# Ledger of designs, part 58: designed miniproteins, single chains, continued (5)

Each design is a single chain, and the fold is of that chain. pLDDT is the mean over its residues in the fold that is shown.

## One batch from the design tools (miniprotein)

Design m18002
Fold by ESMFold2-Fast:
Structure m18002 (fold): chain A 80 residues (1-80)
Amino acid sequence: SSEFREKLETLRRDVEQTRAYVQTLPLSPEEKQRLLAALEDLDRRIEEAENSSGDEEELIRELQEAAARVQELLRRALGA
């Protein structure tokens, strides 16, 4: 659906913005690599969901949970 595509597009934009942000942070190379790897995995999952004709609501929920995990990794890297 158009709504599903819009939600996937929003998630992709958030991933790209977070990736750019991570590059500017004064983090160790190891911490940056872990965050960038997690963002690459999330981007891959978004692409897989876009090509899936399964339950759109469930796919979005799973992607939002994955995005929340990446945000927690970022929070912890920033000393929270």
Scores: mean pLDDT 85

Design m18003
Fold by ESMFold2-Fast:
Structure m18003 (fold): chain A 60 residues (1-60)
Amino acid sequence: AMLQEVRDRLQRYRDFAEQRIKEFVEEAKKKGIPDDVIEKSVETARKELDRLEQRELERA
């Protein structure tokens, strides 16, 4: 089934995206962006990752 190949690809993308989120958080803290704004941005980014993952799984 193609579904496992899609899942493996999405997992690699998620790992890459989580690393970028971590880097974003570190840079945002260095720039003095408020923690509540950072948390909301991270939550939004993770919800978008979940939506993209679901869309790709639905297409497969």
Scores: mean pLDDT 79

Design m18004
Fold by ESMFold2-Fast:
Structure m18004 (fold): chain A 87 residues (1-87)
Amino acid sequence: SRMEELKAQLETFELLLRQAEREARRITDPALRAQVEALLGEFRRLLAEAKRALEEGDVDTAERILAEARQVWARLEALLDEARAAQ
């Protein structure tokens, strides 16, 4: 179902968040680390909002928020790739 697919997407993003948080702790450049931490905060807030929407049965709101989270993840992934290249 649509709700089950969105719940699976949220679970995937929560796993990616935990991985990104571990990678962020290894960043030695303070400016790059600060940028990554800011995006991690935004991503975390969006996932919390999506989880709440799913718990309330608001599938349309959850889908919209998860789409926004996907955009934030793309930005975060680009910065993490930059951090890996700098090591």
Scores: mean pLDDT 89

Design m18005
Fold by ESMFold2-Fast:
Parts: sequence; structure tokens; C-alpha cells
Structure m18005 (fold): chain A 81 residues (1-81)
Amino acid sequence: RYRVTAYYTLNGQRRSATRDISAAEAQQLLDAVLRNGGRAYRRADGSTVLFPGPAAGRLIMQRLGLTQPNMTLQRLLITPL
């Protein structure tokens, strides 16, 4: 299993939200970021940082239940548990 932390802005204010996800959901998030022109890199601690492109950001936020207007996804951190 994995933990995902979404770092986003809401009305210009920096926020974060954390969810526990399956390995399959973690792979789906990685694939969505990379297929939509985003970037990913693995850290030494085994976590992965994802920088979604504009097209992926909204879709990823919807999958994480972050559906309020004026929200912009900045990055995701995916950590193995």
C-alpha cells in the first residue's frame, strides 16, 4: 500500500490532503501524470514526486475527491507504506 499527499492551492492559499491508496491506484496516478506531459522522479527514501501537467491536474484532483472550484494541483508525493 501507498500514501499519496496532494499539494495544491485553493484561492491562492497553499493546502495539502493525504490519502492511503493501493499499489494499483499509485500506478494509475503515475501513468496519468506521465501520459499527460507531467514529470516524475524517485527519491532515495523510495517515495515518488509527481509534477502533473495542466491537463492531468484536474483529473487527478477529481480522483482524490478534491473537486472544489479554484483548486490547482501543484504536486503529488507518493510514499510506500
Scores: mean pLDDT 79

Design m18006
Fold by ESMFold2-Fast:
Structure m18006 (fold): chain A 88 residues (1-88)
Amino acid sequence: AEASALIPAGGSAILDTGAPGDAVYEVKVTNLKTGDTATLRVEPGKTASATLKDGTQVGAIKRPDGRVAVGVTGGDPSDLYRVEVRTV
């Protein structure tokens, strides 16, 4: 299962892949201006985070309802980030 969203710098999204609550997710975040990417492995009940080359922080958590919450902190306010979530 897969889901995607566009998030501005300082924004967040909640993504629903339809996968079961015990599934492990891979979250890929791409700065659409620079092409820089970070990949997170999100396990049930755990938080994951990574830093892009521009210093932007990306965080993800799997919610009890099976949805994935993803946030982008910092970066250039004009930049957009593509978030892609898939089951592993």
Scores: mean pLDDT 79

Design m18007
Fold by ESMFold2-Fast:
Structure m18007 (fold): chain A 117 residues (1-117)
Amino acid sequence: SPALELLREIGRRFEELVGLALAVAEAAGDEAARARIEELARRGRELLARLEELIRQGAPASEILATLEDIADVVGEILGLLLEVSRDEAAREEAQRLTVEILALLAELEALVRAAA
């Protein structure tokens, strides 16, 4: 399924972004940021699992699209926390690049869902 292939690509980049954000928070000694990133990572993984189930069940496009928006929000919050904690320009640039790639894949998945509806 093209949708499930896009979802796997999103999941891989999401885990890369989470790993980078956690490494940045730990290097900064920011325990509050680390805990918040861990919570956002859990929520993002739950949303990705829900999205897979909605796609597999042929759920209404409105439910799939709402879940895509929730995932985009979580990704944006993780990026925001990383950019607040990190002064390392290379880490900031990599996080921004990963976020742009995730958002582009979410937009491709949205286009497939709308075309199938």
Scores: mean pLDDT 91

Design m18008
Fold by ESMFold2-Fast:
Structure m18008 (fold): chain A 67 residues (1-67)
Amino acid sequence: SDEENALALRFQELVRKGEEVVRDAPEEVKERLQRTRVEAARLIGEGRHDEALQLLEEEIRKVEESQ
């Protein structure tokens, strides 16, 4: 559906943004983002799309705020 296509595009966009944001971060932070990505993919598989996108957005936000 159109909604599923939009979800897939948004998920890929957030994954790319997360990778960019953690480029200069410690390995621990990169591993945490990878873990969050895996969890978000699981939520998508369960039909919990809004929670999955929010989870990724929140983790990216935390990385951006960690100085």
Scores: mean pLDDT 83

Design m18009
Fold by ESMFold2-Fast:
Structure m18009 (fold): chain A 75 residues (1-75)
Amino acid sequence: SMLEEIEKKKQEVIEMAKEIAKKYPEYKEGTDKLIKDVNEIIEKLKKGEISLKTAQDALNHAKALLETLKKQLEA
């Protein structure tokens, strides 16, 4: 289902953020905030306060930010 895909993507984003914070502790505050924001988006989705598309767009944006940061840190 779409909801299962969103939950899986949320988990991928959270795991990526935690991996970055583990390797680069100086980014922990930023990655912790991103994890909090992502969890809040999913809670709003579960409450019917936002659309599936809004949640997907937010998760895609969060993933892109983490991928960009990872590339910069691994350069």
Scores: mean pLDDT 85

Design m18010
Fold by ESMFold2-Fast:
Structure m18010 (fold): chain A 64 residues (1-64)
Amino acid sequence: SKELEEKRAKVERLVEEAIEYIATSEDEKKYEELVEEIRKAAPNEAVAEAYVRFLEGVKEVVRS
């Protein structure tokens, strides 16, 4: 549906911002804020958890 596509686009923008912060900053507070916004913007809990798990994996690799 159009509503779900619009929510997807919003979440994708937030995920891109979170990846940028992971790559360019050690600011844990801003990262946590972005994760919370992703959880709120996601169309459902499963999608939110998938994005968070993905970002935690990116964080692990980049900051290892």
Scores: mean pLDDT 78

Design m18011
Fold by ESMFold2-Fast:
Structure m18011 (fold): chain A 68 residues (1-68)
Amino acid sequence: GPILEVTADDGRVYRIEITEDLGGGAYKGIVVSGGEYTGKKALVFVTGDRAQVLFEDGSSMSGTVRFL
């Protein structure tokens, strides 16, 4: 699927492959590159150039987003 690259506000970079478009800027995905989160499910909420990411372990982060 399409890949989202999220640069977290702490400077970490995550690449998330979109598995499902939920509409309204919400996506389900799998982290394909993201340190300890690689291979984990993520729920991504995109608003403009910003994203909030919820990982399957209940942790979250926010950052800037671009589509690859």
Scores: mean pLDDT 87

Design m18012
Fold by ESMFold2-Fast:
Structure m18012 (fold): chain A 97 residues (1-97)
Amino acid sequence: PEPLTLTEEQRKKQQEIREKITELGTKIGELADEVGINMEEIIKKLAEKLGLKFDSPQEFTEWLIDQILKGDDEAIEKFLEAMEEIIKELEKKIKEK
């Protein structure tokens, strides 16, 4: 079992990650609403880009929290890249219509 106690540096890093996820998530939500795609479809696209499968938004959220708590920088960076790719795909759909 991993230690349950976080250092101050880990707490700050988690806060920065949470802020970035919120920023990208807000943008995705706005774009998804514009193109008429729901959040379940967005989560499915994110999972596919990460080579994962989630059966619910809850499972996705639990996975993400687990990666943040573990301090898995590689998994978090891949997740952020997947979010940015979703933004690009949604912007392209808006531009086409």
Scores: mean pLDDT 74

Design m18013
Fold by ESMFold2-Fast:
Structure m18013 (fold): chain A 89 residues (1-89)
Amino acid sequence: MEEKREKEAEEKTREAIDEVRAAGREATKRVVEKGESALDEEIERLNALGREKAEELLKFDEKNGAVHASAVYIEAAGGGVDAKLAAKK
């Protein structure tokens, strides 16, 4: 039962990470197109998405969800760094 929940949590985590990565790429593209003035808005959107996906993982599996939620937050933070770097170029 733990093994089944861990497998399902891994699948949901992979999907959440993929969504956050895609959003991070789009945020970087928008910052390049609109300039530095869009940076704060795009970072806020990425952080909001990361929180939403992390909360979904925690609700699905409280025991392992904290580890998976941390991975999603790390991806959102990485996307924010990429957007900041794009804004400064």
Scores: mean pLDDT 75

Design m18014
Fold by ESMFold2-Fast:
Structure m18014 (fold): chain A 76 residues (1-76)
Amino acid sequence: SRVEELKKRAEEAEEEREKAMEKLRSGEGDPLKAIGAALRGIGDILDSGLELKRLGKETGDEELIKLGEELIKEKG
């Protein structure tokens, strides 16, 4: 479902952000590339939150609206 796709996208984006931060902390590789990956991860989480909120509003699912708002609040 679209909800499952958005949840998976947010989870994968969070994992990617964590890995990028770890590379920055270790001092290995290209720091600009790692920063770019972390910023893209945050963007994907925010986009997923916005889509979940829209879907919740369209379907009248208050739990989806809350989930979307929580993702935006925590990562925005």
Scores: mean pLDDT 72

Design m18015
Fold by ESMFold2-Fast:
Structure m18015 (fold): chain A 104 residues (1-104)
Amino acid sequence: MAREAEIYRLLEEAAEKNPEKLAALEEAMRASASPAEFAERLGMPALAAAIREAEAAGDYRRATLLVLLGIGLFLGNEEAVELVERLLLEEGLATEEEVERLRE
């Protein structure tokens, strides 16, 4: 299933509709030395901790999907968020309890 391509498309559309949030994402990305710092700068400490654990474990697939989850949450695109959460669950990279907690 081409869910990853659909996630990127939805995030691009959300960014185009929210230029102020896009500017904040770009600034956070430029100011961050790691994906975990990027999530911390977006105000998502639980997500940042999960990304740091994934990187420490060498699970770059999980780390990438968690970054996309953070971008979707920050842009307020629920469809992209749901697709990332589903992909994390289907690939066994997160539990339902963890994805619910990351939205808090």
Scores: mean pLDDT 83

Design m18016
Fold by ESMFold2-Fast:
Structure m18016 (fold): chain A 72 residues (1-72)
Amino acid sequence: SSDRQNQVNSMRTVGQSTQRMVQQGRLTVQQVQDMITYTEQQRDIAISNNDTDVTRALDDLINTLRQGQQSL
C-alpha cells in the first residue's frame, strides 16, 4: 500500500539524514549507537509481525548507521 511505501521511504530519509549529520560532525559515537539499538528493536518487532518489506528497510537502515559509526 502507499502507507507502507511511505514508511519505507521515511526510513531511507532517516538513513540519508544520518549520513549527512555524521559527515558534518554533528553526531557522537554514542548517539549513532543508540540509533542502531533503537532500529534493531524496531526490526525485531517487524520480524514478529512478519513484515518483510519493513524488515528489509530496517536492515538497510542498520547497515547505513553502522557505516556511519565506522566513519566516526
Scores: mean pLDDT 79

Design m18017
Fold by ESMFold2-Fast:
Structure m18017 (fold): chain A 82 residues (1-82)
Amino acid sequence: MQEEIDREVEATLGFIKAYLALKAGDYEEAIKTVREFLERFPDSPLVPAALDLLAEAYEKMGKTEEAERYRAQSDAVRARLA
């Protein structure tokens, strides 16, 4: 239980950090934080939402093709979880 609780807390904090960086306009930090999150917590239920943050960050940076790829990946993950 302790390891599961710690992992869940770390995943949530990582997601919040990425979200706050994105909303602050720090798109490079948001991308870095989401990538670290995806590597550490690939099975988290927050993965599709994290991919949406990554897509938004790339879109804000003018990388439309990369943004579309991550949105498609987020949709695919949601379809698998449904």
Scores: mean pLDDT 81

Design m18018
Fold by ESMFold2-Fast:
Formats: structure tokens, sequence, C-alpha cells
Structure m18018 (fold): chain A 69 residues (1-69)
């Protein structure tokens, strides 16, 4: 988890804010914080249109639906 967050910081420093948000989203998914992950992927999509962020939202929504039951 921490390694993904460190990588996200590096992308943010390089100016790739969208990729940094995507990596943070995956980190929150590993913590089972799916609602927070979805928000991060949605924010990444607002900055840059990315299939990776769209896939992340889909997976997080499916996991959240299972967790809510």
Amino acid sequence: VDKIIEEAKKYKEKGDEAKALILEGYAYMQRSEYEKAIKLFEEALKIKKSSEAKVGISIAKQALAIKKK
C-alpha cells in the first residue's frame, strides 16, 4: 500500500496528477475503502480521460455492492 502511495507522489511531482489519483484509488481499494477509491478515480477522469480510471471505478463499484450486503 505505502509503495503505491510513494509512486503516486512521484507522478504528482512529475505533473501527472491524473496518474497519481489513479494510484491512490488503487491504494484505497486495497484498504477496502471503495467509496473513497471511486471518488479518486472520478477526479482523475475530470483531469484526463483514462480507461484505467474507468476500469477502476467499475471494479470498485462491484466490490462496494458486495460489501453493502
Scores: mean pLDDT 78

Design m18019
Fold by ESMFold2-Fast:
Structure m18019 (fold): chain A 97 residues (1-97)
Amino acid sequence: PIQVSYEVVNGEVHVTVRTDVGTASGSGTVNDGEEKTLTLPVHHLPGTGADQTYVVKVKKVNGKIEVVSSWPDSYISREDIARLEEEIRRVEAELRA
């Protein structure tokens, strides 16, 4: 389960995202009527130089800051790795045929 929480301190929004692979926090200033996108690195992938990131959109309306939407942005799942390994095996088999 993914949990998104936020708090407002001195006009700045502080967002925390908790996932099954990690937790990340980010902050930013949002003006009334403005929408801001925060990209949060929730998990570091050792040896690849890549991070699994989560995107959170926040909007301020009439002095209230609300999370509009959130989604994984650059997520490489174990399923995606398995598909890449299968493609490599297929290419290798074709070279041996």
Scores: mean pLDDT 69

Design m18020
Fold by ESMFold2-Fast:
Structure m18020 (fold): chain A 56 residues (1-56)
Amino acid sequence: LDPETQARLLKEVSQRFKLDEGKTTEFAVLYSSLDGNVGALLARTSLPQPVLLYAA
């Protein structure tokens, strides 16, 4: 996952879900550990579809 796409995804998730810094970091680590695989992220986090559009 390129840094620009990752930054956009993190901002959208933080704003939409009002995540604190710790939760945002957990999300970033999880997404990175899944090699940016959106399907695997869905299975682990149940993120809403709009967030996935920014990850794809």
Scores: mean pLDDT 54

Design m18021
Fold by ESMFold2-Fast:
Structure m18021 (fold): chain A 91 residues (1-91)
Amino acid sequence: MLEELKREAEAELRKLEEEGQKVAKEVDELLKAGKEEEARELMEKFEEEGLPRVLEILRRLAEAGLLTPEEVEDLERREEAIAKRKAEKAA
């Protein structure tokens, strides 16, 4: 039961982490090429689409008691950052 939930969550997180690593590499390449605006757009798109999904999976793990206190604090900080950014865009 918990092992299945953990495996599914880890698989989903791994896919999103791989996507994030690819985005980070593309951002780095764009910055090295002097394309700062394209780099910002790519990073912002990932933050808006990818990070909320990561946080949702991490929240599920936290509710199941599968995260350490440090991981829960990291999750809460990331959730707060995303919520603040959404509020700023909505204003």
Scores: mean pLDDT 76

Design m18022
Fold by ESMFold2-Fast:
Structure m18022 (fold): chain A 83 residues (1-83)
Amino acid sequence: DELLKILRTLAETLREEAKRDPEHAEFYQKAADLVEKLIQAIENNDYDTAIKIAEELRKLAREHNDPALEAFADSVIKELKKK
């Protein structure tokens, strides 16, 4: 699944960003944790839980002024709602 590949790459990127930016490490670690939970929900075909986790990711991104991550989470929510 292309979405799962993108999400796995995102989780890895967020973990690496946490190492490079100690001031924002807590944010990147929380975001990576949510992405990993999102992957698990999708792999279990639990799309209702996946949507809720993606909404939490979108909220976290918004609270930390990360518009790219917020837009990505919104795109994931829209894709999952088509399932």
Scores: mean pLDDT 88

Design m18023
Fold by ESMFold2-Fast:
Structure m18023 (fold): chain A 91 residues (1-91)
Amino acid sequence: RRAILEARLALARALAAGDLAAAEEAARRLVELEYEALASTTDDPELIAEMRERAERTLAEDVAWVRANPEEAAADARAAIPLLEEELAAL
């Protein structure tokens, strides 16, 4: 799952830097990667639709929260970066 960790790290770095545009792009990429991973486990069209709706809803909620709380998002991201770097190094 290296690609998902790299996307999470990119998102965290963008948020820590206060680059909201880069953070939104990274968050969208992360959601697409997580959706692809989930969709690969099922051929149920109803479940696939539910997974997609959930992924899009989560992205919209996260983007709205970050725009409302940019300093808190940056602080959380700074705390997450060393943990994500450690997970990537362990792969």
Scores: mean pLDDT 76

Design m18024
Fold by ESMFold2-Fast:
Structure m18024 (fold): chain A 98 residues (1-98)
Amino acid sequence: MLTKISEEEYKEFLKKLEEQKKKVEELIKELKEKYKDDKLKQELIETIEKLVETVEEGLKLLLEQALYDKDLSEEIEKLRKEAEELREKIEELEKQLA
């Protein structure tokens, strides 16, 4: 089904993903502090933060399923649905800001 990745490639990917996650988390924290008095922008930033967290968790589960032949399909589908709902919420908030 899915092409198996090597354990070394998986570990390198997780390391790079964790480094990017840390950078994104710092940027989100800075934006939350900058716009703390703007409730609508703060809600948008918080919704984006949740979407980023959901996507990163989903990618991690997809890689674990591919590498270790785990059946994580239900968990991955749940996260995909949550990401879609968050994306729709972001679109609604952006329309309110326009």
Scores: mean pLDDT 76

Design m18025
Fold by ESMFold2-Fast:
Structure m18025 (fold): chain A 94 residues (1-94)
Amino acid sequence: SAVEELLALLREAVELLSSQLKEPVELSEEERAHAEGLAQLTLEVVRSGDPELLAALLETLREELELAPSVKDQRERAILLYSYQLILEALESL
């Protein structure tokens, strides 16, 4: 299913981004809110059940995963990692 593919991609992304953080990054309240907002948008797409939106989301995540090694800003990595962790937790609780 598309949800199973999404879970697999998110697990890969979390592992990759975690391995690329040189040291723990403490996110500000604003950065955490931003990551939570990104996670909620993704979860709304999943909850919609729209196959076109799900396909677009999967392609976006694949592209982000390919570009992840080029992201040099550790704060951007930490925000993205936190967002993906929130999505995984929510989907695994379904």
Scores: mean pLDDT 78

Design m18026
Fold by ESMFold2-Fast:
Structure m18026 (fold): chain A 65 residues (1-65)
Amino acid sequence: GKAELLRALQGGLAAMEADPDDEVTVRAGLHELSEVDPEVAARLAELIAREGPVAGMRRVLEELE
């Protein structure tokens, strides 16, 4: 549900802010998110490619509020 999605995204943002160049953390977060909401996972992957992992994650979180 939305609560599980927001939890996953908030945890992912914290991990990405701690180590923004950690591709393993980014990939693991996208995989977890795709099991909760594949459409949001696809949107996040697109935003990460365009704006970077931290900025992309923040934008997805704002879109869900």
Scores: mean pLDDT 75

Design m18027
Fold by ESMFold2-Fast:
Structure m18027 (fold): chain A 88 residues (1-88)
Amino acid sequence: IDEWENLKKVMEYLEKNGMMKLISKEEIDDNTVVYEYEFKDLEGKTTRVLTVLKEVDGKVFAATAPVELATKEELIEIVEKAVKKALE
């Protein structure tokens, strides 16, 4: 719960302080959210990325990739697979 709330607050903090531009926020269910955002890397190049966050029993699972390398659906599948492995 604290970990889930902290991750959401970090994303909001980055946007509020101009370090990141939030493109979209999609809530798949009560415990799964997808963020699409743009940020500047250490060389000043703008990169667009997707981050999927899922909370299960107070634990947070995350997958992040550039939009060119993975789809939203692929990242959701990666997170769901990680949840299954952790709960086995």
Scores: mean pLDDT 74

Design m18028
Fold by ESMFold2-Fast:
Structure m18028 (fold): chain A 69 residues (1-69)
Amino acid sequence: PDRPSLPGGSRLPAGATLEEVEAELDKIREKWKAEIERTRTGDAQAAIAALDAAFDRNKAALREEEARR
């Protein structure tokens, strides 16, 4: 329920390279952080920390998948 909304145009394209996917994830993360700050929820800092952790895990998983190739 505390999930910020994202613009539809920020969706990752199918078949993107790891570098492109990581760049798009960073853009999405920054937009989500900005949205949280804009709404000024009581849990803004906690929500931002959770987003950072989630995106870091996602990027790590992508790198592990690429390394496995």
Scores: mean pLDDT 67

Design m18029
Fold by ESMFold2-Fast:
Structure m18029 (fold): chain A 80 residues (1-80)
Amino acid sequence: MKEIYERAKMAADLASGAHRALELGLDPEAARETLRRVSDWVLQNRDDFLQALKQARKDGDKETVEKLEFALRLAEEIAA
């Protein structure tokens, strides 16, 4: 569980950074590749990612909650 939580947080940070880079036009190819990989990981590990989100909410870590929710929404949009 701890390892999954740490990986989910890292994935969320990567998604937020890559999305911002894409919006700014910074290395769009690398940004799209990162977003695709993170979205694939989130979809394959959705239950673990939701568990990480529950833990972040319990800890009151609003910044981590926002990043995790963003990564979930991004994965759902790409899957649609």
Scores: mean pLDDT 78

Design m18030
Fold by ESMFold2-Fast:
Structure m18030 (fold): chain A 100 residues (1-100)
Amino acid sequence: EVEEAKKQAERAKELSRRLLKLSDEYENTTDPEKQAELQREIDRLIAEMEKLADEASKKVNELVKQGKFDFGGDSVSGYYVSIIANALIPVAVVRTLRKR
């Protein structure tokens, strides 16, 4: 489980970087066609990140109920918290910037 949680945390960080880059490109673009393309990519990425965060949140809740929750950076719990943070914080920022 540690290896799987770690891989998902690394994926969440990568998706976060991609989302922020696409959001920056969206803000700096004046071409309506390019904005529409970037918007579709951003919306797809947000949906993927929200699903990843939801699954990670369920895992954290299970670990808390079992008394196995640990904030250690290399723990299973630590990786799932990292997934949630790296997914939800960028999504919230991008939605706020897009006036959603």
Scores: mean pLDDT 78

Design m18031
Fold by ESMFold2-Fast:
Structure m18031 (fold): chain A 70 residues (1-70)
Amino acid sequence: SKEEKIEEAMKEALEIVREGIKAGKANEAGRQGVEVIKKTAEELNLSEEEIEELLEKFDREGTRLVIELS
């Protein structure tokens, strides 16, 4: 489903961030995570509002990982 694909993309993006933090490449990993989310959003023809909400969620959860793992 659309929701399952969005959840999987978010999980993939956050795992990229988690690995990037441990490697000292958090900024690069953050950019890669954004691209994963944008690609999935494009494939699912999400609205600008839905894309913004997903990117805000990614930013919040990614920031939490940086604080917890750095």
Scores: mean pLDDT 86

Design m18032
Fold by ESMFold2-Fast:
Structure m18032 (fold): chain A 96 residues (1-96)
Amino acid sequence: VREVLEADVDNVKAALEALSKKSLEEIRRELEEAVERETRDAEPEEKEAARRVAERTVEALERAKEMLAAGASGEEIVRHFLEVVGPVQSEYVKKL
């Protein structure tokens, strides 16, 4: 459990650095393109599940941006991200 959380902290830090360099709309577009590309040959139910995870990831990133502006710690943002997206989906964040 802890080992998975440590890996996800690095992934979330990379995503936060991407947020500082890119707009939320650019991040959303890149996530949508990555999901479509990776689920191109997937079953319809798998493609829909991946699409829902991408939507939740965008919502988590929007909230993380608000939390950063409010002075939240990196650990608080990581916790929020993991609660919304979950550890299994950190692979999509790594490919950003």
Scores: mean pLDDT 63

Design m18033
Fold by ESMFold2-Fast:
Structure m18033 (fold): chain A 82 residues (1-82)
Amino acid sequence: MQEELDREVALGVVEITIAVLVAELKNRGSLDPEEVKRQLKFALELAEKYGIKDEAIRLLKETAERYPQLKPVIEEVLKEFE
């Protein structure tokens, strides 16, 4: 049960990270690429630790398709985790 809860928490962190970045992009019109990379790397490292790396990568790829402004930074981060 703890392992299942840890996986759910890790997935939640990935989803929240994506939601926050999308909200910041919509509200501010621009994002600091280095801060985005830092947040995404943290979320992906957590996802890898808890065995949900593939799910996290899929979510990020979907986000890149939906928000082209985030695509370059997402693709750069994914190169380090694929």
Scores: mean pLDDT 78

Design m18034
Fold by ESMFold2-Fast:
Structure m18034 (fold): chain A 92 residues (1-92)
Amino acid sequence: MKKAEEEERLKEALDTALEELKQVLESNTISDEEKEKAALTFVGELEKLKKEFPDSEAIPRAAKEAAELLEKSKLSSPEVEAAIERLRELAA
């Protein structure tokens, strides 16, 4: 297995997770509490992946895109604001 193939697979998995998060955040039938939980779960999983794949470029990119999705979601709880900050740190 080549390192480039592992990075591409990670990117594909994160792109899928981002699309799922986007669908949750843009849904008119999902509650704000459920949207917040989905966002917090995504941040936690991304932090876990960063520890396993510290040199991955896919993880900072996914973190940046997730932060933008949360900012667009109109969710404004302190928990969501903290999640955005955590994502921005992962994206740096």
Scores: mean pLDDT 82

Design m18035
Fold by ESMFold2-Fast:
Structure m18035 (fold): chain A 88 residues (1-88)
Amino acid sequence: MKEELYKKGLELKEKAEELLKKDKSSRARIEAGMLYAEAGSLFAKAGEYEEAIEAYTKAIELFKDVDPKMAEELEKQKEKVEEKKKEA
């Protein structure tokens, strides 16, 4: 378990949640989506695949309205993490 990566991922996830609670603008959605995507990457590197899938799912939902191409790219990243979870 890579505790430092996992902790950083949790911090980014919390920042995204706080941002969306305070601001519902498209800009806040983009920023929160990027924070969730980074958290997902960190969780995946930490071997925390379930948390990574959750974070990517949140990022995908946020980008669907503002950047559908980014949402599609994140769906591919989520699928790769799901494959790693099956292998682990």
Scores: mean pLDDT 84

Design m18036
Fold by ESMFold2-Fast:
Structure m18036 (fold): chain A 52 residues (1-52)
Amino acid sequence: MKEERERINELAKLNAYSGGKYTDLLNKAARDIVAGKGKETFDKALEEMKKA
């Protein structure tokens, strides 16, 4: 729970700084992280958000 929450919060901060451009990506990643795909999903989402 704590690691999943921290990962989701980091993605949420990036989404907020971009003005919500990554809301759909964040929502999909959050669902996958909660479902147990934490690190893999987080790393992929983080890379995509940083690219744009």
Scores: mean pLDDT 74

